# Designed miniproteins, single chains, continued (4): the designs that were tried, part 47

Each design is a single chain, and the fold is of that chain. pLDDT is the mean over its residues in the fold that is shown.

## One batch from the design tools (miniprotein)

Design m13608
Fold by ESMFold2-Fast:
Structure m13608 (fold): chain A 77 residues (1-77)
Amino acid sequence: MEIREGETLEEAVRRIAREKLFIPEEEWDEVVERVAERLGVPRDAPASTVDPEELERVVFEISVELGVREIERAVNK
């Protein structure tokens, strides 16, 4: 589903962000870093080391968190 054989975590996250989430390229690196941190896996680790459903869920959660943070910075203060 979300993982192709031989794909790294970074490659899988960037592909999901591009294909399923309308996220600017400027935010892809931050999404990758946060996903790697939350899953406890290096960015260059094989994407197959993680569950595809869990990977997609974490990417979605982080995308929402980034959106909420941006709103918070724009409105709260």
Scores: mean pLDDT 69

Design m13609
Fold by ESMFold2-Fast:
Structure m13609 (fold): chain A 91 residues (1-91)
Amino acid sequence: MKVELEFYKDGELVRSSVIESEKEHSLFSATMLLVVEADIEGADKIVIRTGGPKEEARRLGEEIAEVLKKDGLAKDVEWDEETNSTTITLK
């Protein structure tokens, strides 16, 4: 499974990363590490896309967003049907 991450600040793309793993847990952990790095870099928006089925893409995005909301880092979360992506707005 492949995960593409795009990090934005003030509407500009500041970082793009791709993670690939056969293990869901490893994929989630690596994605969370990159999200923390993006927050340190001052990103205000993260776009998450996966190369897997739509339901898996949405679930991964929702799980990441839920962790970020619990930690007080996420302000808003949107699922985009057109790009099969989850957009997370950071605080």
Scores: mean pLDDT 74

Design m13610
Fold by ESMFold2-Fast:
Structure m13610 (fold): chain A 84 residues (1-84)
Amino acid sequence: SMEVFEKTKEEVLGRVRELQEQARASPSLEETLRLAEEALRLLEIFELWVENMIPDSDAELKEEALREIERARREIERIKREKE
């Protein structure tokens, strides 16, 4: 259902945002990279969930989810670059 999708999306992206904030706040490059890798793993799991659970007939919903995942990945890479 769309409700299950929206709840799952908010829970996953909410946790990713928390990890991004922790990564930005960390004074340690090693800790920033660890948190970034955790966030990337969550996004990979969510992408697999989207590919397997959202039918191809819901192309707009699938495309929206994939765009949000890609946006989050870009933000994580930006955080990593800013710490180098």
Scores: mean pLDDT 83

Design m13611
Fold by ESMFold2-Fast:
Structure m13611 (fold): chain A 110 residues (1-110)
Amino acid sequence: GAEEGERAAREGAERGGPEGARRAGEEAARAAGRSGTPRESGRAGSEGGRGAEEAGRRAGDEEAGLRGEMAGGVLATAGATGGASGDPRGAEELTRRGGEAAAEAVAEAV
């Protein structure tokens, strides 16, 4: 659980510096996200959240940029979106419609 995530993050930080800490934090957060959203997990979310929060906070402190926070946020969002099977289809349909509208505009511009 959280203890193992913390140890991995510390080891990662030692050998990879800020990059190692970020990677270890991302991996721990990904594992926690796959087991259930922190909002649903309750106690498991508290333990996983605490370890992931500490790893993320340390990685953020060392990199001092939005990079670690953005990467973590994007990964969490991607994981949550993956649970909703309908979303990727909607994006594909929108892209197809946009392509058709662009082709029509080009044809009219001739």
Scores: mean pLDDT 46

Design m13612
Fold by ESMFold2-Fast:
Structure m13612 (fold): chain A 56 residues (1-56)
Amino acid sequence: MQSMQNSGDISSSISGTDKAAQEKRDQFAKSAKIVQEYGMDAAVQYWLEETKRKQE
């Protein structure tokens, strides 16, 4: 394949699945949005905070 046009668009959300799975997908979508809107630094901070909170 010389022309790889598939960059992996993450926009395929599933409806009618587990609640936990949906929550995880939503979190990933939020993280991606933060990167696009606020930048990677903000996304990293958000992810750290979320992970820390969940650990508690």
Scores: mean pLDDT 65

Design m13613
Fold by ESMFold2-Fast:
Structure m13613 (fold): chain A 69 residues (1-69)
Amino acid sequence: MKEELLRAESEGTLAVMGAYIAGKHELADEVAEKSQEALKTYNEGASDEEIRKKIEETRKAVEKAKKAL
C-alpha cells in the first residue's frame, strides 16, 4: 500500500508541476487536492480499501490533467 501511494504521489507531483508551467493553475490545484486527500487518509489509519479509492481518485485527476495539457 505505502509503495503504491508513494508512486501515485510522485505522479501527482509531476502533473502539478506540468500544469503550473502550462498556466493551468486550477488543474494543478485539483491534482494537489486529491493527492493531499490520499495522504491524509493514509496518515489517519484508514482501511486499505479507502486508501486505494483515494489513490485511484488521484490517478484520475492526473489523467485529466495530462489530457488537458
Scores: mean pLDDT 80

Design m13614
Fold by ESMFold2-Fast:
Structure m13614 (fold): chain A 65 residues (1-65)
Amino acid sequence: MESKERAIRQLEKAKEAGSLSFVLFGLDGDLSASVSGKTEEAAKEAYDEAIERIRKGEDASVVRE
């Protein structure tokens, strides 16, 4: 649960920063996440989908253009 919370927090920070791309490599059993979007709007949608996948206990790789 803590590893999921950490991954989600990192994704939310990247979303707030307006990053068009973000990669979190899973270490020590942590979940991995990769997000990219052509625009800030597309990237925000990708972050939301990645966060939902992480909540389900899945690695998240989401590319929206």
Scores: mean pLDDT 76

Design m13615
Fold by ESMFold2-Fast:
Structure m13615 (fold): chain A 72 residues (1-72)
Amino acid sequence: MTLDEVLAQEAESFKRAAEGLIEDARKYLEKGDYRKASILAVTAMLLAAMAGDEETLKRAREIGKEVDEKVK
């Protein structure tokens, strides 16, 4: 396996993890568990940033904003 293949696999892994956390954050937001939804959204933003995927990062920021609006 080449270094480029390893880096691509790691980026894809972070992207998949971020997507899963976005989904979980939305589920907890719907349940009214805003603290857990907030933690999941922030973690999703970090993983999306590490993946370098702008679309996933945008989605993570959007769910984070929805959580913030519910807490206020």
Scores: mean pLDDT 81

Design m13616
Fold by ESMFold2-Fast:
Structure m13616 (fold): chain A 91 residues (1-91)
Amino acid sequence: NATVHLVAAGILLAAGDFLLEQAKNSPVEERKKLLEEAIKAYQDAIEHAQRAIAESTDPETVASAQRILDLAQEGLKRANEELKKVEEELK
């Protein structure tokens, strides 16, 4: 169901954004864990958004899913960049 995938993608995007923001405000030991969780949330959001696009014939649903996909891909990129910095700091 495209609608279920769209809703799931939106929730997972919000979860990823929340975890990424919490990571920035956290000590280095917690920051790595939160960034890994944010990465997973963004990856899951991407998968659900792609399923919503593939399964929907409704242009509005496709447009909403594409927007979530774009935001989740940008969030994933940012989370990976921050994780790399934390891993360098932990060496």
Scores: mean pLDDT 89

Design m13617
Fold by ESMFold2-Fast:
Order: C-alpha cells, then structure tokens, then sequence
Structure m13617 (fold): chain A 80 residues (1-80)
C-alpha cells in the first residue's frame, strides 16, 4: 500500500539519524502505523509533518533529504 511505501521511506530516513533522534522518530512511526487503520487521514497528516520536519533538518541533496522528499510526495498523493 502507499502507507507501507511511506513508512519504508521514513524507516530508511531513521537509519541515517543520530540515536537520540531515532527514538522520537520511532514513536511517530508507531503512531502512524496505528492510525493508518483507524484514522488514515490523520496518519497521512502526521506522516506529512514528519517528512516536512526531516526535510527542514536535512542538508539539501543528502540521502536523508531525498528519502524525506520522496515520502512527502507519496503522502501528498494520499491527501488528495
């Protein structure tokens, strides 16, 4: 599903982050996993905020930026 693709991109982005940041991202990813079945619009909105935050904190052209941008593109398709 599109959510599974978004979650895979966010989990790949997670592996590029420092350990203390990974823990916060893990909590957000688990919340999205729970919400995708019960409130998919909120899950998509939460995924969008996470992707936007990762874009803001990453260097343009980095692998982290590319993964976050790809996730954002996919989540925006879900919100149409």
Amino acid sequence: SMFDEILELLEKARELLPEHVKESLDEGIEEIKKLKETDPKKAAEDAKRMAETLIEISEKGSELYKLAEEALKKVEELLK
Scores: mean pLDDT 84

Design m13618
Fold by ESMFold2-Fast:
Structure m13618 (fold): chain A 66 residues (1-66)
Amino acid sequence: DREISLEVAERIREVAPVAARAIEEAADTKTARQAVQIGALAAHEAGDEDGVRAVSEAYSEVLRRS
């Protein structure tokens, strides 16, 4: 869902901007789960382990509210 992807991206933008951008770019063509996985991979490839964790935490929180 595009709305879930964009909410996750917004929540992590300050902590993991690379992941946030990757999720935003995937939001219209991928499921929320796929977009979040793409974002986590982008953070991991950038060496941002805190970003990987932030993506996972934001996704769980957004799903809890959806």
Scores: mean pLDDT 82

Design m13619
Fold by ESMFold2-Fast:
Structure m13619 (fold): chain A 70 residues (1-70)
Amino acid sequence: MDLVGELEAILEALLSSAEQLSVDVLQSLYRHAQDLVAQLPPGDLHKRLQERLDRAKEHLLSLGKLEGLL
């Protein structure tokens, strides 16, 4: 799978399935998404995916499932 495709799949899981996944799985997915975003070259795609990652972080915080994540 290409990096962007994998990142988009992870972000979709974090935004649409967070209530159904365990905290450990969500934390692992979030950290992996952070690493993938950091590997993207600067540009509109990087900005868009970073904004989706920020939305995922806020969603996980609202569910109380972001313990120990920075």
Scores: mean pLDDT 78

Design m13620
Fold by ESMFold2-Fast:
Structure m13620 (fold): chain A 81 residues (1-81)
Amino acid sequence: MTIKEIALEFLEELKKKFEDNPEAVKIIEESTEKVKKAKTDEEILNEIKRTVLLLVELEPSKEKEIIELATKAGKKIKEAL
């Protein structure tokens, strides 16, 4: 898997967790489009970090779920290297 594919899967999993929050869904959809257009792995990773921070700020109660999904994605990135 590429880092881009892992990032897109991570964003899709986040979208499922936040389906009931239209504001979070909008952030995730905007991040998905930016990841698709990204030319470098650095741009993809920076966009994922930005999205995680915004979602934690929006719903602090879901921080643990966000971190668990981010940890899972991070393990896949290490395996792809």
Scores: mean pLDDT 83

Design m13621
Fold by ESMFold2-Fast:
Structure m13621 (fold): chain A 73 residues (1-73)
Amino acid sequence: DEEKLERSRELGREVAEKLIEIEKENWEFLLERAMKKGPEAAEKTAELLKRRASEEERERIDEILEKLLEEQK
């Protein structure tokens, strides 16, 4: 049971880190996908994502979009 308790604590830390990573990767994936259709599609996708997002999340979405737009130049 000692090993099970240690594993549980390790999983707790790993899950928290992975959830943050997954959320960020999901926005990056959706915006990259939209960018393949053009900058206007990416901007529309970001706007839709921001409608459901918190203020901090909106800022992160905008940063991802701006990076993708800059990489096109």
Scores: mean pLDDT 72

Design m13622
Fold by ESMFold2-Fast:
Structure m13622 (fold): chain A 95 residues (1-95)
Amino acid sequence: SAALEEALQQLRESAKKARELGDDKLAEAVEEALRAVEEAIASEDKREQLTRLIGAGLRLLGVEIDARLKGDDKSAEIAREALKAVMQAMDALFG
């Protein structure tokens, strides 16, 4: 799926940007989301896949909110882009 390839590429770019900012917490959240999407593609359990992706999305939302409250606009934007990629992957797998 082109949508899944785009989501994976966006998550890889977001992970790189987070590491370049030195935001380890954001980088870990994005890297976990990337792993969740990769595991969802490889897994035969649709319910397990959906639960994993929801968890990754909620973690990214938490990181975005925390970054915004601290005034870390660049970290917040990276978290938001990664969250959108997770939502795109969920739509491609389950929509």
Scores: mean pLDDT 87

Design m13623
Fold by ESMFold2-Fast:
Structure m13623 (fold): chain A 107 residues (1-107)
Amino acid sequence: MAELKALMEELRGILKEMIAEVKRTNSIEQTLFFQFHVLALESTLYLGFRAVERGNKEALLRFIEELEGERKVLVETMKELGVSQELIDRLNSVLQQILALMRKAAE
């Protein structure tokens, strides 16, 4: 639980860096659409974290699937908006660690 919480805090830091990068080089509309994808990811992460805390394995498996889908959409959007490969790699690394911990909790 403490490790999952720490990874979620690290992920929030990465997302803030990404939003700042998008804001510098993109239109207001493109930045808002990116922020909506970030909000979707953060919302599903929160629900997944709550499922871990409650031991709800069935809900957790559904949120893992949703997170994987949201990650793919966010990565594609980041590439289109010119977000640095370094930030994309950091996001993918942290998300894979979160997903691995969630899968263990679903066992």
Scores: mean pLDDT 84

Design m13624
Fold by ESMFold2-Fast:
Structure m13624 (fold): chain A 91 residues (1-91)
Amino acid sequence: SEEAEELLRKAIEHVAKAFDALENGDYETAREHLERALEYLEKILSLPDVSEELKKQALNIAEMVRDIARQLGDEELEKRATELEEKIKKS
């Protein structure tokens, strides 16, 4: 759906901003962008009629969030991303 595609685009944008912030040593900004990316991915999972292709893309973005959270040493964000990955796989 157009709504799911827009939410995915926003999640991707926030992951890119989190990576840029991490590279610049701005760990607080990186965490804020990862939290927003997870919120958008969680909204996608709440929508009806999400395509398998879009779910696969959402899974890839959740995996990127987990990897960046791990680099930040943020165990809570890493755990939240991992739990979201499991929800996507079961959907």
Scores: mean pLDDT 88

Design m13625
Fold by ESMFold2-Fast:
Structure m13625 (fold): chain A 61 residues (1-61)
Amino acid sequence: SSSLQAQIAQLQAQIDQLLAQMDQAEATLDPAERDRRMGELVGQLNGLVNQLQALQAQQQS
């Protein structure tokens, strides 16, 4: 397997973990803390998804 394939697998695992953290954060009873945590996690998710798409595009090229 290439280094690229390993990086894609790692990003997929990180995205899965982040989605689980978002589910937990959404259950937070304090609205201000919930919004803060969700904002941070959404930002991280967008970054990881963009990286994953870029690597997948390289794998197809």
Scores: mean pLDDT 85

Design m13626
Fold by ESMFold2-Fast:
Structure m13626 (fold): chain A 68 residues (1-68)
Amino acid sequence: DEVRERAEKLEAEIEKNPDWRKYAELASAYFELGDREKAIEWLRKAGELATPEQRAQIDAAIASLERQ
């Protein structure tokens, strides 16, 4: 499962060096796996580390997922 392997790799990378981009990628992986709740959770974590400009995009993505 390519998506699960990607998620596992991202989790290992986050453990060594937290990065909002990696949190956002992990959220995408969980969404592809059908786990919307975890996807939203990881997007919220990405937003906590992101710049104000990137936070606006992340908040829009969260709102879109919550409406589905």
Scores: mean pLDDT 78

Design m13627
Fold by ESMFold2-Fast:
Order: structure tokens, then sequence, then C-alpha cells
Structure m13627 (fold): chain A 86 residues (1-86)
């Protein structure tokens, strides 16, 4: 079911956002270094990328949970548009 798939995706994104925030509090250096290496940026910019990723994951997860609760799952095109807007 598309509703169930989006509900699971919402849960995953919520958990991802929480994990990123926990890493920024408990092991920021490790996360910052990994992001910096992946994007080819400095540590300060890497930290900002991680914060923005957590915010976007939470916002996308919330929208998916709302759509699933309404029984009207978002299309792939709507998901891509939403991800770009966040």
Amino acid sequence: SAVEEQRRRAEYLRDLARWIREQLETNPEGLEEAVAASYGVGLEEAREIAREAAEKAEALGRRLAEAAAAGRPLSDAELEALAREL
C-alpha cells in the first residue's frame, strides 16, 4: 500500500532527523568530518549541511505522515518538488 510505504518513509525520516541531531550533540566532530569529506567542504559548512539535512528530513517526514493519515499519499513528482522546496 502506498499509504503504508509513505508512513514507513515518514518514520525513517523522523528517525534520521533525530539521529543527525543526536550526533551533532554527542559526536559533532565525527559527523562533521564525514560530511566535510563527502561534500568537499570545511567543517563549519559541513555542520550547517547536517543541520539543514535534519530540518529537511523532519519537514518531509511530517508532510508524508500527514498525507498518509489523510489516505492521499504524495506522488514521486510531489515528493521531488517538496524536497527541492525544503
Scores: mean pLDDT 82

Design m13628
Fold by ESMFold2-Fast:
Structure m13628 (fold): chain A 94 residues (1-94)
Amino acid sequence: SLLDEAKELAERIKKAIEEKDVKTAEELGREYGKVVEELIKDPSLLDEVKELLEEMFRWFREKAAAETDPEVRAVLIALAAEAQHFIKLVEERE
């Protein structure tokens, strides 16, 4: 399912960040964003998508606060900002 794909991409993004693989994290982040954009079109999935987005936003924010590598920190800040943007889009559709 598309929701399972989003959850799998989220876990792959976390792994790329922990491995400090900025390029892979950015590429997976773009794929994840496209999947989330498709998911928010389905009103039956909004609650589950919001939970995933809030979990990912908290994780990115916490990791960014602790991150000392400026390139990794920059991608975490960008991913957190994108997650916050999607949360607002979901709330507007509720």
Scores: mean pLDDT 88

Design m13629
Fold by ESMFold2-Fast:
Structure m13629 (fold): chain A 86 residues (1-86)
Amino acid sequence: MLEGEIIRAMALIVAAVTKIRGKVDYTSLTDEQLQAEIDELDKQIALLKKYKEEARKLGDKEAVEALDAAIKLLQDEKARLKAVLA
């Protein structure tokens, strides 16, 4: 059911935001470690986009907005990691 998926997605969002807001010095990571973090963020972004589409189909605007905000945060963090890698 969508309610269960939204609750799970919100838990994943909270976990991801908490991890990202943790004091991580990306300049201390190797290029290989940076690429692994980028790949993990891509997987999380794809999962959240799937949940956003399902929430949209059911008309849950609050869930859509929350998922969209989380996707943007992960995309911004991915851009920051790419800037360190470049």
Scores: mean pLDDT 71

Design m13630
Fold by ESMFold2-Fast:
Structure m13630 (fold): chain A 60 residues (1-60)
Amino acid sequence: SLEDVEFRYNLLKIAVSAGEIVIERAKKNGKEVPQSHLDGLEALKKELEELEKELKKLKA
């Protein structure tokens, strides 16, 4: 449903934002970021892009 897609989209937006902040802080502090965390963030960004496309179709 539209509500389920919007809910998932909003959760992914928060998760991506939080992940970017954590990685940025780690890099600024000279800390190593595991590749699995970088890959996980990239996967979430791709899922967010697909959900954004679905939302645009559902709101049209």
Scores: mean pLDDT 83

Design m13631
Fold by ESMFold2-Fast:
Structure m13631 (fold): chain A 74 residues (1-74)
Amino acid sequence: MLSETEKALEKIRELAEKALEALRAGDLESYRKYMDEMKRVVHEHAEKYGISEEVQKELREIGEEFRREAEKIR
């Protein structure tokens, strides 16, 4: 379980970072692509292993980072 959680977290972080870079660059197509991939990774992990506290924490931190970035664009 822990090893699979670590793999999911690394993939989620990578996709979130790419999505954030695309958002900063105004590349909405790449942003949507990476967000959709991140949703699939989360869904697949949750279905097989449930949603761990570590995954929940990572998603919350990512959400906060996206929120801060969106506020800067305003």
Scores: mean pLDDT 78

Design m13632
Fold by ESMFold2-Fast:
Structure m13632 (fold): chain A 82 residues (1-82)
Amino acid sequence: SVEELGKEAAERLKERVPELSEEELEYAGAVAEKIAENYLDPSSSKGAEAQEKALVEFMGKIGEEAAKAAKEILEEIKEKVK
């Protein structure tokens, strides 16, 4: 389910960047859910792409490894919804 993909993304991000807060992990999970939902609806794809970019940029402020982890996890979510 979309909710399970969001939870998995948050859990994997926590494993790679254990310093992330619960709020930051919740934000990442929400973005992953949005990406999964928008794979089926081209009209909402703009929102998903903007949120993905914003999340990666936000994680980049925390650290380069955090940005890389977020990007890789979101790409895996996209692969799962194909």
Scores: mean pLDDT 76

Design m13633
Fold by ESMFold2-Fast:
Structure m13633 (fold): chain A 59 residues (1-59)
Amino acid sequence: SMKGMTTYVDDSGLPITAEEVRRLAEQGVKRIIKTGPGMATSDARDLAKTLGVEIIDSL
């Protein structure tokens, strides 16, 4: 994996939506780390894969 890419940490406890993935990708985010409960939605995961954004579910 390529280190030094823009990473966004979501500590909100809310699910990641496709709209947030699109917005973050437009800002140059390549990796989203989700902490706590609430996983990314299926639409968000599909869009992230299409845009080359990695979503990591953390504890």
Scores: mean pLDDT 74

Design m13634
Fold by ESMFold2-Fast:
Structure m13634 (fold): chain A 71 residues (1-71)
Amino acid sequence: SEEEERRMYEEIARRTREILAELLTRHGLPPVREDDSEEEIVARYGQLSEEAREELHRRIREAAEEVRREA
């Protein structure tokens, strides 16, 4: 249903924010805040190393696949 799809996308978005926050913290960068703009989030992403961005992309992909399997 549309409601189930919405909940799935909300869960993927939540996990994506958690993964990004964890990686930023592990690399000594300030965490994403709830009041951060999209531009501020992109700027923080740009501060990550190439290796950290690859880990971020992989973990987001894995989390999205897991949420879709659980739905």
Scores: mean pLDDT 77

Design m13635
Fold by ESMFold2-Fast:
Structure m13635 (fold): chain A 77 residues (1-77)
Amino acid sequence: DEARKLLLEELESRGGRNEEKIEELLKNSPLSEEKMVAAIRLRRALENRDLEEALRYAAEAGLDVAEVREVMELLER
């Protein structure tokens, strides 16, 4: 599961045991796992200042700004 792998990597970077948090984030997100994966990758590309990769993920996944914000807010909690 690519969404769970990316969520685990994000939460592990924050220094915690997090399998229960992954389940909570997936349960609380109204987005599909595919859109969640794309939003996480888009954010990482933007953090790395890779605008080409960021635009590619947004276009391929059909993400709008609200969907990206929703995933980012869930990851920040």
Scores: mean pLDDT 64

Design m13636
Fold by ESMFold2-Fast:
Structure m13636 (fold): chain A 105 residues (1-105)
Amino acid sequence: MEELEELIKQIEKETDLEELKKLAKKLVELAKKLAKTDPRGTLRAADRLLDVAEAETDPEKRKIIAEAALEIALAAMEHAETKEEILEAIGLALRAIGLLLDVEL
């Protein structure tokens, strides 16, 4: 989780789109590994990443971050142990999809 939080902070401050894509890919790969042992922590990472995406004014950057958040939420859902965790993952995935479609859900 600490590693995911550090990557999310780097993503929030990154202005180069190619570097942002690399950071997002690294975050997704790390989150997919974490989801197998800590789906709840992975959901928290997706939620935090969506907060960053929703505050982002650059549509290209917002799209990259939202795509990463969607993949992380889906990974957490696959390894979720409770109905509550599954419902949280669905909510996060819908938020990400809304950002990707440039519409509010």
Scores: mean pLDDT 84

Design m13637
Fold by ESMFold2-Fast:
Structure m13637 (fold): chain A 113 residues (1-113)
Amino acid sequence: SMEEIKKEVEKLKKEFDEVVAELDAHRPTLSPEVQALYDEAVRVLRGALIGLEELLENKDFSPERLDRLKQAIDEAIKLLNEIKERAPPEYQPLIDKMIEIANKLKEIVDKLK
């Protein structure tokens, strides 16, 4: 149902904010190059979350907008995988959580198509 999808998105947004708060605490220990990749991944994925919430609120499920959200999520996953290769092992579980959140958002977008 639409109510269940809205609840899933709200839960994923909360989980995203919690993981970002944890990663932000470790961000200063990352190289400047990895920090830039992280900042971009967070920006893109946060944008996708906001965009999806806007679609659900407005009941605007245009194929073009859903496709753009999916593309943004795929780009965020690509960036997160690059970060994972360069991050210390201790940060990899947090990056994996971000990738899991991104994949769940992608599944929600696919359900709305």
Scores: mean pLDDT 87

Design m13638
Fold by ESMFold2-Fast:
Structure m13638 (fold): chain A 55 residues (1-55)
Amino acid sequence: QGAEDGRQGAALGRQGNGEEGAKLGGHAYEVAKRSTGEEAERAREAADEAGRVVG
């Protein structure tokens, strides 16, 4: 779930909607902190991708 939000955030950032992308990336990061295993890892990767596009 967090990974999907992060991927959407990255896509929105690339489309020039950086503010919405940053919000979704932040949500993915919070989910990653509270999850475990592969779900946490995927959410963290998605949050990093959103951050690179928006930041």
Scores: mean pLDDT 64

Design m13639
Fold by ESMFold2-Fast:
Structure m13639 (fold): chain A 107 residues (1-107)
Amino acid sequence: SMEERIKKRKELLEEFRKLMEEAGLTPDQIAFAEEVFRRLPLEVQEEVLKIAKERKFSGDELIALLYAAYLYSVLKTPEAKELYQRVVEGDEEAIERLKKLADDMLR
């Protein structure tokens, strides 16, 4: 139901916030990350949380993962999908690129 989806989104957001705080993100980074996370489809929110927990990503890796997931969800291009998969696999070049893009959005 719609009410169940709303409840699930709230629970996922609270879990995501805790994960970001535990990863040592700044308040500004957490605020940005929460805003981006809220815009993701429910299924992508669940996937991002699962990957972050399983991979034990650092703060920079979490920001990169989130922004890559967001770009893929919005653009729906093969290039955005490939970049998202590279971040999921821990590709440092992809992570650095997405982190830089996210940092530029925080200015």
Scores: mean pLDDT 84

Design m13640
Fold by ESMFold2-Fast:
Structure m13640 (fold): chain A 76 residues (1-76)
Amino acid sequence: HHMSEEEFEAEVLLTLGAMYLAIGDIAYKQGKFEEALESYEKARELFEQAISLGHKRAEDYLKEAKEKIEEVKKKM
């Protein structure tokens, strides 16, 4: 409530990034590594945008997305 426009945008980006991480995890569990990679890369981009808007919590999510990208590339 009463968040700044920038804070609201950062929260939306964080939420979308978390959704793409979840989509990637589902694809990974199904052995769909190309789909998992695409979803994790979208999550990475969204978290990077959230960080650019000052959302420091997104740094932990960005690290997780990068680790998952590295892991899925080893399966391809």
Scores: mean pLDDT 86

Design m13641
Fold by ESMFold2-Fast:
Structure m13641 (fold): chain A 92 residues (1-92)
Amino acid sequence: SLEERAREAARIAAEAASRHGEVLDVRAEVVDATTLFVSVTLRAPDRAAAERAAEEIARALDAVPGLRVRAVSVEEVGPGVYEISVVVEVLP
């Protein structure tokens, strides 16, 4: 199900992000029949560390059969706290 794929995507994203900082929150949402939105809130020492986390999240998710990363963004939401947002396409 899409909900199971969303939960798996959230788990994978959190694991990847945890190698680069402290994962404060993770969520994944079903946007439509072919799209998931994954968000990780990460405490990291600097933006470069958050960007490395975003790259590893994207690679990890893109490696999952039936998932393709469409877009990745990193936003600083507080001092040393970053929100990493990933748009994921669900393949047939």
Scores: mean pLDDT 89

Design m13642
Fold by ESMFold2-Fast:
Structure m13642 (fold): chain A 62 residues (1-62)
Amino acid sequence: MLIEARAVRDVGPSTPAVLGLRKGEVVTVLKLYEDGMAVARNAEGHVGLVGTDDLEVLRVVE
């Protein structure tokens, strides 16, 4: 199942593996990990790691 989530804060990409976020940006969560990390894809098609603390779940889509 895919999850639609919104960034609750601005997050700069500290490494190439981390997805940069802007507050209010909507992303699709592709995979959720046990350690509070997720893989997400933004509207531009970029995929990277995000902290689940930086996201607000809007809905489960698929």
Scores: mean pLDDT 78

